# Designed miniproteins, single chains, continued (3): the designs that were tried, part 104

Each design is a single chain, and the fold is of that chain. pLDDT is the mean over its residues in the fold that is shown.

## One batch from the design tools (miniprotein)

Design m11612
Fold by ESMFold2-Fast:
Structure m11612 (fold): chain A 67 residues (1-67)
Amino acid sequence: SAEEERAFELAKETLEGMTQGLAEANGGGTGEAEVFGPGKGVGVARTPSGTYVATFDAKKGVTVEKV
């Protein structure tokens, strides 16, 4: 539905913004995001300082881990 498509796009925009912010804060780098459904997805930021993974779940919120 249009509502699900909008929720999917919002999750993607949120994760892309977070991965870009992580890359910028950590010396620059590349960010990628993948959304698995409305309100769920993973973003990855690869920076000179290391790799960061952001997980988005609409029920649990966002978690960020350095790997």
Scores: mean pLDDT 73

Design m11613
Fold by ESMFold2-Fast:
Structure m11613 (fold): chain A 85 residues (1-85)
Amino acid sequence: EIELEVTRALVIIALTTIINDKSAPEEVKKLAREAIDAVEKGDYDRAIELLRQLLETAKKHGLSEQDIRLIENALRLAEEAKRLA
């Protein structure tokens, strides 16, 4: 329970950092918001799908290495949350 809750919180924190990045395009922010919603609902399959789309979209829009790494970390954590749930 605590491990799953911490993992979920870390995904939300990483994605909130992306949403608050003023340089991130609206398409990237929209996908990050949808991924947070999926995580909050416990829909980890949807969250993983959205995070894969977010990672691809962020790379196409030329987001910073730091932002790309945050999204990659969020994806791995969402996959772990699915395993823990």
Scores: mean pLDDT 86

Design m11614
Fold by ESMFold2-Fast:
Structure m11614 (fold): chain A 59 residues (1-59)
Amino acid sequence: ENITAEEAKERLKKAGLTIEDLAKMAGVSVEDVRAFLEGKVGELTLEQIKKIVEAIKKL
């Protein structure tokens, strides 16, 4: 299921992780993570979105 940008930000904050940490876990660029968190999903491929969501679920 899709994780919202707000939920993603909250999970990162609670885990004490940075955007750079999430990018490493997801195997995407820092710019991709920023686009996701800003709700700019149209700038991302479905594969990038899936990788980011899967990484957030591991938090």
Scores: mean pLDDT 80

Design m11615
Fold by ESMFold2-Fast:
Structure m11615 (fold): chain A 55 residues (1-55)
Amino acid sequence: SPELDAEIEGLVARLRRLQAEIEANADDPQKVAELTAESNRLTARIAELEAQRAA
């Protein structure tokens, strides 16, 4: 659905920004851990929505 595709695209864009933030904060282990946890949550959500789209 167009709504589902838009949601996935939005999350992928957010994930890309988050990866850039991890790189920018590479010298801050606490911040990297926090951003990595958020990245993992976004990755899981994208997988859920892609599975829903494939069904």
Scores: mean pLDDT 86

Design m11616
Fold by ESMFold2-Fast:
Structure m11616 (fold): chain A 65 residues (1-65)
Amino acid sequence: SMRKKFVEKVAEVSVEMTRLSLAAGDKKRAQASVNLLKTLEKNYELSEEIKKKIDEAIDAYKAAA
């Protein structure tokens, strides 16, 4: 559905924001993006591809923290 496509785009943008924030050394922004990704994963059904990207972003955040 169109709603699911928008939620998945928000998740993709948040994954990208997590990556960029970590590259910039901005742990606070990375934490905010990771918290949003965790909220989206809990509240919405996401594709396996998006879930894999979210897990990779969270793992990268944990490695940097």
Scores: mean pLDDT 83

Design m11617
Fold by ESMFold2-Fast:
Structure m11617 (fold): chain A 67 residues (1-67)
Amino acid sequence: AEEAAEKLRELAKEAKSGSEAIQRVADVLEKTGSLEEAIRELIRELLAGKLSVEAAQKALELLKEAM
């Protein structure tokens, strides 16, 4: 979980949009240690329009690799 959160934070630094949204997903993962809760946060950010489809796909791929 910690390694996946670090990778999400690096992705946030490179994101053209949604950097703050990806950081919030990483924060949830670090706080809860739960990939399920991190994925729920990712979906919330995407539905709120705070995250591009490209950034969401990259974040989801990182979370899937941690499963």
Scores: mean pLDDT 79

Design m11618
Fold by ESMFold2-Fast:
Structure m11618 (fold): chain A 62 residues (1-62)
Amino acid sequence: SSRKRRKERIRKAILEDLRTRGFLEPFAELAKRLGVSVATVRRVVKEMDKEEAEEVRKLLAE
């Protein structure tokens, strides 16, 4: 579905930022860049694999 494709796009963008840039932009900036709400970004992070989601949380906790 369109919703599933959108979530996958957001997930890939998050992982790409972590892998290529070594850090993750704040959720507000990611949401703005991807054209989605902050709530959508948070939901995608929660739906990612636990290890991937924890990696995101660690970077944001800095």
Scores: mean pLDDT 68

Design m11619
Fold by ESMFold2-Fast:
Structure m11619 (fold): chain A 100 residues (1-100)
Amino acid sequence: SMEEQKKQQEKEIEILVEMLKAAGTDVHGYKLGAIEAILYDLKEVQEKFLEELRKLKGPEYTEEVKKELDALKKQPRSVKKQRIVEIAREAQEEIEKAKG
């Protein structure tokens, strides 16, 4: 059911966020920052994340991400959660690839 899928998705997000935190910011910190920017929807958190992203990925990539965050701000909670799961899964795959 959709309700069971939502509960599983929330548990998956929690596990993946904790794994990203445990792995540290040396490889995947920018993806953790993206998840936090979406989760908290606070201007200060988003601005701090975008400043760090600019240093890591450059201005053009950062402006694209800013547009995505601005678009997500107007979306239903389910769309925001789905994007968090996608970012977390991509980060998990990169962590596993780096360790394996």
Scores: mean pLDDT 65

Design m11620
Fold by ESMFold2-Fast:
Order: sequence, then structure tokens, then C-alpha cells
Structure m11620 (fold): chain A 60 residues (1-60)
Amino acid sequence: SEEKKKVVKEVALEMGLSEEKAEQLALMYVNGFSARQIATALGISQALASKIIREAEERL
């Protein structure tokens, strides 16, 4: 959903990701990609990807 994408992007930006990486993370999350797949695609740690997703889900 648009709201889920927006919240995930906001959390990613707060966690220090660039605008481009935050957008890609949010897009991949909405399309059902795992934290591991997202981390690999964006060149970030799986722990960071998982933390962003968890924090975003807590806000939804």
C-alpha cells in the first residue's frame, strides 16, 4: 500500500539511508522481498534492513 511504502521510506531515511536507497527498500518491501534480499540488493547489513522493517511495522 502507499501508506506502508511511505512509512518504510521515512524510517529508512531516519536510519541514515540515502533517498535512493530508502525508496528502493520501501519498493522491495511492498513487493514482498525479505530483509536478506533487500540487504543484498542495497549493499546494507541484514540487521539494518530488519531493524528498518520492524520499526516501520511498529508504526503501522
Scores: mean pLDDT 85

Design m11621
Fold by ESMFold2-Fast:
Parts: structure tokens; C-alpha cells; sequence
Structure m11621 (fold): chain A 76 residues (1-76)
């Protein structure tokens, strides 16, 4: 479980190392948001080239990505 591993890692780290880890986590969140934004843009741009079934899947994926972005933005 990732959460348990992070807690164990924090307990074993010095205060300085914990600050560095927190900074890295923030940067990773910002990068992940950017990747999801690009994926949404690509899906919207290519949407009209998709079959009706793939369009439905693309709409579901866009909603999923938008929710993930909202969750990540709350952690920033």
C-alpha cells in the first residue's frame, strides 16, 4: 500500500530529507496535471475522427481525467 510506504519513509527520513520529498511530490503532481491536460486536449481535437463507440469512451475518459485533475489540484 503506497500510503503505508510513504508513512514508513517519512518516519525514517531526516527533517531535511522530508522537505525534499515533499517538494518532489509537489513537482510530480504538477507534471501529472499537465499530462492529463494534454491528454484531454488531444481527445477533444481527435474526437470528430472517432467512431460513435470510441467517442463515448473518449467522453468518459475526459470526465475521468477532469476529476483526477481536480483531486490533484486540491493537493497543491
Amino acid sequence: ELEKLLEELYKSLSPEEREELERKIRLELEVEIGVYQIEIAVLKRTYHKLSPEEQKKAEERIKELEKKIEELEKKL
Scores: mean pLDDT 80

Design m11622
Fold by ESMFold2-Fast:
Structure m11622 (fold): chain A 90 residues (1-90)
Amino acid sequence: MELSKEEMLEAIAIVLRAIGIKFEAELILENTDNEEAKKYAEKAIEYAEKAIEKALEALRTGDRKALEEAKKYLEKAEEYLEKAKEEMKK
């Protein structure tokens, strides 16, 4: 099944946003002594990597299910990044 141009742009946007989440989470890991913040940052990296893999799969195969999985992994990555940032404020 072919992705629309809009769906392809969405998949590309997911990759770029997930790369940004990985970068921010890695900076948290390097710059905090808060163990809870580190755990959430590690989870943000994990889900960001899964989002990238699924978005690239969607672009390669045209599989809309892979695109939907990429969106869900991105949402989890964003949630864990925010939790890591909240723990850093303590």
Scores: mean pLDDT 88

Design m11623
Fold by ESMFold2-Fast:
Structure m11623 (fold): chain A 75 residues (1-75)
Amino acid sequence: MEQKSEEQIKKELELAALLLEHEDPNIRNAAAEYLGEVLKKGNEIQKEEAEKLLIELLKHEDPEVRLAAIKALKM
């Protein structure tokens, strides 16, 4: 199977984290589900980066963004 580089993995997860800040709740929920699945099924690099990004989002000023991060972490 073709594997993505560590840099590509980090970039994709950073983009997913940005989507948690989206004003559309459907996009926020999709990004949260994606990051939650990465925490369950990802490799060690994917899991570590996703957890780091979600923990940073728990500090976000928007309560809706914080709730989406909590949902992803509990998946």
Scores: mean pLDDT 79

Design m11624
Fold by ESMFold2-Fast:
Structure m11624 (fold): chain A 81 residues (1-81)
Amino acid sequence: MEKEKKALELQREIARLGAEATRAGDAVPAHRDKILEEISRAVEAVEKMLKDPEKFDEYLKEAQEHIDRVRALVEEARAAA
C-alpha cells in the first residue's frame, strides 16, 4: 500500500512536470526532446516499482533521478525562453 502510494505520488509529479515542460519546452525544441526522454524513463521506472516490489527501492531511486533531471531541464528551458 505505501509503495503504491509513493508510485502514485511520483506519477502525479511527473504529470505536473510534463505540463510545465510543454509550456517551457515549446520555446526550445532541443530541451523538449530531452525533457520527453527523461519523462519516459521516469514513467518506466515508476511502472517497474509497481510490477517488481523486490526492486522497489532501486526503481524509486531511478524514478527520482529522472524526475530531478526533468526539473533541471524545465528550469533551463524557462531560462532559454
Scores: mean pLDDT 77

Design m11625
Fold by ESMFold2-Fast:
Formats: structure tokens, sequence, C-alpha cells
Structure m11625 (fold): chain A 108 residues (1-108)
């Protein structure tokens, strides 16, 4: 499935969530397969939870991230272990720490 089609569907539900997702993908340099998987998961979560979150005005991109971020973090961690470039390793370690902090904040 094309990421662009999934992005448009997410944008229809929440334009800010779509923008945040795109920025996240661009900043992390996710593969096309990871981009599609992330967008598919986000869209399904938004559709399933939309009624609940919409009523409370708490429809937040972070609620979407909480579902798939652990799997994404594990994928990034695998990339980190395979990276032989010390500079890239340090950058990915910082990114993983930030994502883990975001998940912890969502649980609070």
Amino acid sequence: KKFEELYKEIEKLDPKAAEDLKKYIEEKGLSEEQQIALAETALRLMKELGRVYSAERVYNVFSIYALFLPALIDTLRMILKRTRNASLREALEADLARLEAEIARLKA
C-alpha cells in the first residue's frame, strides 16, 4: 500500500497527527516499509478510537504513537546494533532515548 494514500486518510481524521507523523518519518529516516507499517497502524488506531477521543477533545497523535512506538523502537534498536558508524550510532541512541521518554510521558 502507498504511504501517500494512508497519509491522506490520516490527514482527513486529524491534520496535526498527519503532520507530526510525516515529521517523525523524515527526522528518523524510516524505510518505505516502516513508513507504511507506521501509517497503517496509526490509521487503524485513529478509526477505532476516533469516537472515544473525539468526544473528549483528547484525540492526540501521542495516543497513536503509544501503540506502535515500542515496535518501532525495537526496529530502530536493531538498526543501531548493525550500524558500524559511531556518529550514526550515537545519534540513533539519542533518538531512541527521546522516543522512550515520549512513551513514558504518555503513560503519566
Scores: mean pLDDT 61

Design m11626
Fold by ESMFold2-Fast:
Structure m11626 (fold): chain A 73 residues (1-73)
Amino acid sequence: SLIEEFVEELTKIPGVGEQLARRIAGLVEALIKAGLEDQILPVVADILRQEGLEDVIEEVNKIVEEYVKKKLE
């Protein structure tokens, strides 16, 4: 499934475990459903900062942007 591929890609990033990856995926899905796509990257970045993973924000954002594009097409 597209969401399981998204979780797997996030889990490959150093410091991002399956629980955090699933939390990010669930948040992205909720924001897409709410029509708040412009808030996705800022909110994901805030979660990563809270988890001490600021160094991987750019890498996570690239994966998130690709997933959002696939879901909105």
Scores: mean pLDDT 86

Design m11627
Fold by ESMFold2-Fast:
Structure m11627 (fold): chain A 64 residues (1-64)
Amino acid sequence: SSLRAVQTIARTLEELSDLSQQTAHGLGVTAGRLAGLSEEEMEKIRSMSREEAIEKVREIAERL
């Protein structure tokens, strides 16, 4: 389910401390798409730091 997919992405981002910013952005956008975020919200994720993108995915997972 979309919920399980987003939760898996959030856990992966938290556990993989050496993830590149580009990988974190890609996973964050995927989580946002699965959660039904707007295009504007997904573009914000692409402009975030690695740490901000991880936090955003955590927030998305918590709200689903």
Scores: mean pLDDT 75

Design m11628
Fold by ESMFold2-Fast:
Structure m11628 (fold): chain A 95 residues (1-95)
Amino acid sequence: MHVKEAEEYFEKALEALRKKDYFEAGGYLAQGLLYLLKANNRPASPDEARLLTRLTMGVVTPDNLRQALEFARTLPEVTPKILELIEEILKEVEA
């Protein structure tokens, strides 16, 4: 449950970044991660909540994206597609 919604939000984040809309991209990244948490039936930890807050403020940096990728990898309901999308988002920010 919610994994498909997470994939859709990560796809929207990548599209927003390609348009250089960092504020919208950060919001979509945060929503994708929140839907992954819902799929795994757990609340955000304090560290995850801080990451989500920074992303919603448009703070989309290589460090925050690596934290998001590691966060996603800890969740059993993560798909290869989600990991690929986060890695593509990281490449867009590093370019």
Scores: mean pLDDT 78

Design m11629
Fold by ESMFold2-Fast:
Structure m11629 (fold): chain A 56 residues (1-56)
Amino acid sequence: NAATEYALKAKELLDEGRGHEALSYAGLAVQAEKAGIPLDEEGKEALEYVSEKSGG
């Protein structure tokens, strides 16, 4: 789903050293989750990883 795809993309970008883009995609994942699209297990792990790295 869109939320999981954005979260996975954010982690991928962060691993590539593209921190600004990673935060943008993490924000999109959060927006999709707020819209009622649940994160899959992998998406939750990815978003948590990016969130931890960015201080929250």
Scores: mean pLDDT 78

Design m11630
Fold by ESMFold2-Fast:
Structure m11630 (fold): chain A 100 residues (1-100)
Amino acid sequence: MTKKEQIEAAKTFLDDIKKALDEMKERNVSLEEAKEFLEDYINLLKDFSKKATPEVKKLIDEFINKLKEAIRNARSVDELIEQVKKIIDEAYKKLDELEK
């Protein structure tokens, strides 16, 4: 997988998480259910990170750490969704910078 293909794959993961967060809000899922769902995505991202080039790996590892912090600290589904969306937006910008 090329660096460009890895960046596109990472962006797809971010888009999937963002879509899932919107669906969770509409379904009024519990905080516990939302946290478990994000932990499953962290496992997928860890597997992706193991195969990534160093620059992409560093960005994904930082993203995983920020997701773990949001999961630990969020006290409501709305707070979790808001925090994770901000983390996704920041990660997306960093991926765009790597593409240049």
Scores: mean pLDDT 85

Design m11631
Fold by ESMFold2-Fast:
Structure m11631 (fold): chain A 67 residues (1-67)
Amino acid sequence: AEAATESLLALYPHADRERLLAVLRTTRSSVQILAVLRGEAIPPVPASEPAPSPEDAAAWEEILTLR
C-alpha cells in the first residue's frame, strides 16, 4: 500500500500525501484513487479519522442541550 502511494505521488505531485493515505485506508480501489488524484468528478471521499468514542458523543449532546 505504501509503495503504491509513493508511486502515485510520483505521478501526481500535486496530491497531498496525507489525503492519499486516508483514501488508501478507506478504499483500495485504484479507480477511485486515480480519480481523486486527477481531480475528476467523483463522490466525496470520506475523511479518515479516529472513530468518536460514545462518551465523547454523549458529552457533546449534553453541551448542546445545556445551551
Scores: mean pLDDT 56

Design m11632
Fold by ESMFold2-Fast:
Structure m11632 (fold): chain A 91 residues (1-91)
Amino acid sequence: MITSVDVSAEEQEWLEEKLEELVQKLLEETLEPVRQAYENMDEEEAKKVYYEELAKMYEELLKKLKELGAPEEVIKAVEEIIEKARELAAK
């Protein structure tokens, strides 16, 4: 069952808006260095840098989501993204 009883519609909408704001801010802050790396590196090096920066971005997002009281499912999803990005960066 979808347990929407623990979060009101207003709280869910607020969390979604804050998530979008944080994602946009983090993308804007991290995207420029990554984009510059892409232009100056070969594709394999650029991908490694991209995944490292992506992991850092999601680690910062995870901290903010925990501060905002995001649902456990959202927190776990972000943690999985971080782990996968770290694995891809290590290859």
Scores: mean pLDDT 69

Design m11633
Fold by ESMFold2-Fast:
Structure m11633 (fold): chain A 125 residues (1-125)
Amino acid sequence: MMDKIRALVAELRRQVDELLAKADEVASLGTDPNLVQQIQQQRAQIQQLMADLEANLDDPDKLSNLARQLAQQVSQLVGLTEQALADSTSLSEEQQLQKYQELSDIASEIGNLINQLLSLIEQMK
């Protein structure tokens, strides 16, 4: 059980790091300083949640709560990046949609990994 949880959390870390890197790229294209600041704050919160999740692999209740928080924060980050892309003056509409799709696809994979993690946690009870 723990080896499966560790493997899922390692893959979740990889996907989260990729999402955060893509979000940073979008922030660099942003024209609204307040929106860019919100994206960077959201990235920092997600990094902290991921670290807390990795520190609590043996606590099913904390793991479950942290995983649910991570899902919510990831959804919020994607929404902020969509706004930043729409405000971009350097990208065509097609390029904006492509970058949003990349972020959306990574977020969907993160959601799938979180659902798998929550299912494994339920089996630990």
Scores: mean pLDDT 86

Design m11634
Fold by ESMFold2-Fast:
Structure m11634 (fold): chain A 86 residues (1-86)
Amino acid sequence: IVDEVTALILKEKPDIIAVGISGGTGSGIALGIAVKLKEAGYNPKFILAAPSTSGSPIQNAAGEQNAQETVAALKALGFDAEFVKI
């Protein structure tokens, strides 16, 4: 799936990639895509979106921590990235 999504991004060349993050799967996919895009020399902006109103305080904090760590990792790879609460 990461290879398929990366190929589509490189074909269509979107300026912004938005990824929904509520758990580990979204962050893992975003990072996998970013590594492949960096190898291909394409640098879109990443927007990581997570829900702010559902779940326990512990679950919400874990989701926000995961999103923030993913943003930091994307920036370390050389991408513009931001986290948005929905």
Scores: mean pLDDT 67

Design m11635
Fold by ESMFold2-Fast:
Structure m11635 (fold): chain A 98 residues (1-98)
Amino acid sequence: SLEDLQRQAELNKLEEEFKKIVDEYNEMTALYRKAKELIEKGEGPEANTLIDELQKRSKELRKKVEELLKKARDFGFGPATLFVLENIIRQAKLFEKL
């Protein structure tokens, strides 16, 4: 039905938003590893630049993930997906404290 098509389109949009959040989280995790290696070699301007970027991106990511989590619960996303989103929120909060 038209209603089923509209619901499927909205679900597809949420799934694409989930993919973008996972991609952003993976990029931030890679930046964190690079920043950590630079810190272990001695605090430099490049390490500080990556930390500043991580803090900024973590605040934006957390907001997006919290909004998606609410929508995902309303659409009946499975517990595995919800758990991934909750873990990304927890990790983003840790990045904010760097």
Scores: mean pLDDT 86

Design m11636
Fold by ESMFold2-Fast:
Structure m11636 (fold): chain A 69 residues (1-69)
Amino acid sequence: SHMEEAEALEALIEELRRSTADVETLKKRVLSHPGLSDETRLRLAEALRDVRSKEELLERLEQVAEELR
């Protein structure tokens, strides 16, 4: 369900917040996350296309998580 995807994404956001990996590596982690549907992954791929920093990434992910609720 979308609620379960929102919870999975929120948990991932907290993991990414603690990570020292570069933004491209973090984007790959998001787009390959097993807790997300193909529809949500495609939506995230589009939403994250122009993201250049970890801070922008986390903000965009929080927005998508909120929209899934």
Scores: mean pLDDT 82

Design m11637
Fold by ESMFold2-Fast:
Parts: sequence; structure tokens; C-alpha cells
Structure m11637 (fold): chain A 89 residues (1-89)
Amino acid sequence: SFSSLSAAQQSGEMLRIIADAIENNLDKVFDTAKKVLPPVLELSDKLNALIANNAPESVIEEQKRRYDEEWSKTLEIIQKEYEKALKEL
């Protein structure tokens, strides 16, 4: 599960998927990313706004938890499409 990886390891895995998708012309991986990334980016923006406005720690922790869960789900969806695309090569 991506939720068990460090933030750096999750980012590294995403970069590897993108690099391999470019190298092998895996258009479906990019189409999937285009659909699933916007919601997680919106959660990131909300988290950053709470931090910038010095929201209570409990509010920041709850928003961070939601962001981390959505990010992990998003990576798993992209990874699934990447694995499917590799089988079609």
C-alpha cells in the first residue's frame, strides 16, 4: 500500500511511473492522472490555507489526514492503470 511508504518514496514512485509512461507512450496513465489529481490538489490547497492562517493543530491534523488518504488512493489508481498499460505493451 502507498500509505505505508514515506512521502519521499511515494513521490519517487510517482516520478518513476511518469517517466516510464513517457518512455513507453502510455497515454491512458496521463488521462487517468488528469482525472484524479485535481481533487487531491484541492485538498493540498485547503491544507496550506489552514497552515497559513494558523488554524488549531487538531484542524490541521484532520485536514492532513484527509489529504494523505486521498493522495494514497490517487497513487494507487495511477499505479493500477500503469500496471495495466505495461501488460498491453
Scores: mean pLDDT 78

Design m11638
Fold by ESMFold2-Fast:
Structure m11638 (fold): chain A 110 residues (1-110)
Amino acid sequence: SVEELLARLEALLAELEAFLAAHRAHLAALDPKTLARLEADIAHLRAVLARARASTDPAEVKRLALEMSLTAGVNVVHLSTLHLLTGDPIYAELAALYAEISNVAAELAL
């Protein structure tokens, strides 16, 4: 269960990174501030996931999972707001990926 949730987070984060890489030029032109924020938050999520995977302490894994869930959840709110304001579907696609990460991380934190 824990290993399956960590593997799902790894796969979702890889999908998010691939999506950002594929759309980086578009996002840089459209919204460089949001791009910079997302790149920083993805780097943070990668570091937290690596720590969770290396941990043998279930309590530490839950704390790190909560941190991942909250970080992703804040991005869901931010990106959903940008989608409502701009109508650009890229924000909706990013929000959906972050929502999945937030949900899986929340399951791991339980």
Scores: mean pLDDT 90

Design m11639
Fold by ESMFold2-Fast:
Structure m11639 (fold): chain A 67 residues (1-67)
Amino acid sequence: SSADIAEVRKEADEEVKKILAERKAFEAKLKAAGIELSREEVLKEVADVLREIGDIVQKELEKKKAI
């Protein structure tokens, strides 16, 4: 149902926001210490995590459709 889809999406969005906030705080600390990670390396790691979350959500939705 639309309600079930909205709940799964809300949980996924909350996890993504949490991960991004933690990475942003970590980057700020490294920058303050004079250590700069390349933007490309950080973006690659974030993209990999987002892809993994997307795959999990997609598989869960497919399971619910099969019922």
Scores: mean pLDDT 70

Design m11640
Fold by ESMFold2-Fast:
Structure m11640 (fold): chain A 76 residues (1-76)
Amino acid sequence: MLTPEELAEALLKLIDAGYRTEARLKALSLEELTEILKDEEMAKYLKELLDRHSLEEIIDTLPEEHKKLLTEKFAE
């Protein structure tokens, strides 16, 4: 299980890779997530979250500092 901090870092890596919308994030395969994150366990966990939850629900589980940062980056 990922810590909330590790989850926030994974989302930031995806933003840096150009995946800045919920639709793009949800379209990523496990293989694509593993290539970007360089961690198969993290990729599996994040893919399960993205398949079952909205991006807002995922962000809501994060620490306040990471929540603010990610909300700004995904606020379009």
Scores: mean pLDDT 78

Design m11641
Fold by ESMFold2-Fast:
Structure m11641 (fold): chain A 80 residues (1-80)
Amino acid sequence: KEEESEKAFEEWIEKEIKKIVDEYLKEGKITKEEAEKIKKEALKEILKYRKENKKVPTDEEIEELVKKLLEKLKEEKKKK
């Protein structure tokens, strides 16, 4: 049951991340490649957080994480 919960959590997180990222993609604020990077990075961070803390982030924390990754990606694109 615990393992099933872990898998269901991963699917739920992927869906939430995708929903947020797709909104930014529609706004033209990120490219399709950037959207893919943010999805992968956010999923990795959330899974690592759960593994280290035995806890999952709240919906608000997930949204904040995606926003931070978007800002970071924009800064990285600006790098010289």
Scores: mean pLDDT 73

Design m11642
Fold by ESMFold2-Fast:
Formats: C-alpha cells, structure tokens, sequence
Structure m11642 (fold): chain A 89 residues (1-89)
C-alpha cells in the first residue's frame, strides 16, 4: 500500500508541475497546444483522485494500481508531446 500511495503521489506531483509549466508557456506564447497539455495533466489528476476515493471506499488496492498506471501513461504522453513541440521550436 505504501509503495502504491508513494507512486500515486509522485505521479500527481509530476502532473501538477507539468500543468503549471504549460499554463505559463501558454501565457507567454499564446500557443493553444500548451493549454491542451495543461488541461490533459489536470484531467489526469482529477481521475487519479477519484480512483483514490474509490480505493478508500472499497478498501481495494486495485484502484490505486489503476491510478498509478494511468498517471504514468499520461505523464509519458505529455512528455512525448512536449518533446515534439520543442523540436518544432
């Protein structure tokens, strides 16, 4: 349980950092792709928090495992999109 909680916390914190950074990039550049990346990160955080609530209610680690998996997938997708965006300058 402690490992899963730590992994969920790390994923949420990473997505919060990404969302904050991309919102700032959008403010500076006006490029709507940064706003889209920020919104994707924020949505993934909301979904993870709902899965955590379900894990607590059902006393099941299965929801925490799903939250970790989804958070990791979303971080990877966002970082890949960011690398492609950076390559475009």
Amino acid sequence: VERLLREVAEGIERLRELARRYRQQYEETGDPRYLELARRAEEAIREALELIRQAVREKSTRYLEEAVRRLRETVREIEEADRELAAEA
Scores: mean pLDDT 83

Design m11643
Fold by ESMFold2-Fast:
Formats: C-alpha cells, sequence, structure tokens
Structure m11643 (fold): chain A 68 residues (1-68)
C-alpha cells in the first residue's frame, strides 16, 4: 500500500540522514529502493516480502556508503 511504501521510504531516509550520507547519494539510494520494490512486486512478491528485501538491500547500501 502507499502507506507502507511511504513508511519504508521514511525509515530509509532517516537512516541515510543518521549515517550522514550526502543528499545526492541518499536520493540515488532512495530511487533505487523504489525501483527494486516495483520490480519485486512485478515478480509477484507480497508487500511483506518486498518490504523485507528492500529494507535489507538499503541496509547493505548504507553500510557500503559509510565504509567508503
Amino acid sequence: SDEEEFALLTEIRQRLQAANIPQAQASEILNDAMALGGELLKQGKSMEEVIEEVRRWAEEQIARAVAA
């Protein structure tokens, strides 16, 4: 749902801000997260599975950005 998608994107945005990720890179990660979510839904994944996979992916991207 739009509400669940908005909540997930808000969570990811807050984590990006807390990790001091630059706005341009944060925007790229958020756009990629939305694209991934759309692709997983197109593949027939449930909303719950999509949220879990996108959240995991975003955590990995944030960890890589912090390590760089």
Scores: mean pLDDT 85

Design m11644
Fold by ESMFold2-Fast:
Structure m11644 (fold): chain A 68 residues (1-68)
Amino acid sequence: KKLYLSENFVAVLQEGDKLYLADKVEVSEDGKITFYNVVEKEAKEGDVVTAPNGEEINTSELELVKEL
């Protein structure tokens, strides 16, 4: 899985042809990551998707933060 961050701090998790977009991320003391306001999109590299905050995200231009 690949975790990306948009210019307006929307977290984007890619798993195959699925994208999970979250406008809030919380990290607990035990290292558990919780994603809030998650929207599932079907997309592949090069697709443009609209985030819950209204941001248009080009999936080919996302900056990789971490591989999971």
Scores: mean pLDDT 72

Design m11645
Fold by ESMFold2-Fast:
Formats: C-alpha cells, sequence, structure tokens
Structure m11645 (fold): chain A 57 residues (1-57)
C-alpha cells in the first residue's frame, strides 16, 4: 500500500467515525462518544504521521 493510498483510507475512516460520533451524541450514548472520540484521536495521529512521511519521501 502506498502512503497516498493509506492517507485516503485514513481520511475515509475519519469521515465514517465522525458520522458515528454524531449519531452517538444524538442518542446520549456517553460511553460510545468516549470510544469514538478516542478512535478519532488515533486515526488523526496516524494521518499526521502518514502525511509527514509522504512529505519526506
Amino acid sequence: MSLEEKIKELEEQIKHTERVLAELRARGDQTGVMVAEHELKILREELEKARKELEKS
């Protein structure tokens, strides 16, 4: 998998998780919100690393 492909995949995962987070907030699912926010943080960190690696290639 190329870094460009990895970046696009991470961007899609982030979009999906943001939609899930919005639904969980609408339902008042506090535990689900915490889990989704943690997943978003990890995905955003992975995206940052992949972008930084691509710039150095």
Scores: mean pLDDT 84

Design m11646
Fold by ESMFold2-Fast:
Structure m11646 (fold): chain A 84 residues (1-84)
Amino acid sequence: DPLDAELERAIAEMERRIKKAEELKNSVTDPELKKKIDELIERGRRAIEAARRVTSPVQKRVALHELRKLIEELDKFIEEAEKL
């Protein structure tokens, strides 16, 4: 099932990003950047939980889109933190 494979891949990618963000935020001194990273980690965790609960193809496509969007947002803040 290609959609299930893509969704599982997106979940795994988000889990990897969350782990990296949690490790990286310990070196971040900017409180606003830390807050944004923490907010995105929490949103990512909620998105993973939601994605694991979807059953219909429509719901799976929506969950996949949300996960990919959050990965892009989290990657932006990870990049900003790495530049510090």
Scores: mean pLDDT 84

Design m11647
Fold by ESMFold2-Fast:
Structure m11647 (fold): chain A 95 residues (1-95)
Amino acid sequence: MSKKELELEVTLAMAILALSVLHLYSENPELSKLAEEAAKKVAEAAESKDKEKALELLDEAIELAKKALSLAKTEEEKKLLQQAIKLIKEAKELI
């Protein structure tokens, strides 16, 4: 595995983890659902062998995470969503 491939896999896994924490522990059901949908898009991008499709899925995940951020009421929710968005953007640069 190349260093770039490892960095991409780790970055995507960290984004999925942050979104999964929000899905499982957010008291806001709409935010929880948006975080789950965003995590699913990141996971689908990680499995995609098509770079164009992976980038499209990551863009969709960013939009879902931004929508979730608009609903975030706690500083912890905001920090996790901001971190997830940053990680997804970093992953796009590695593709």
Scores: mean pLDDT 88

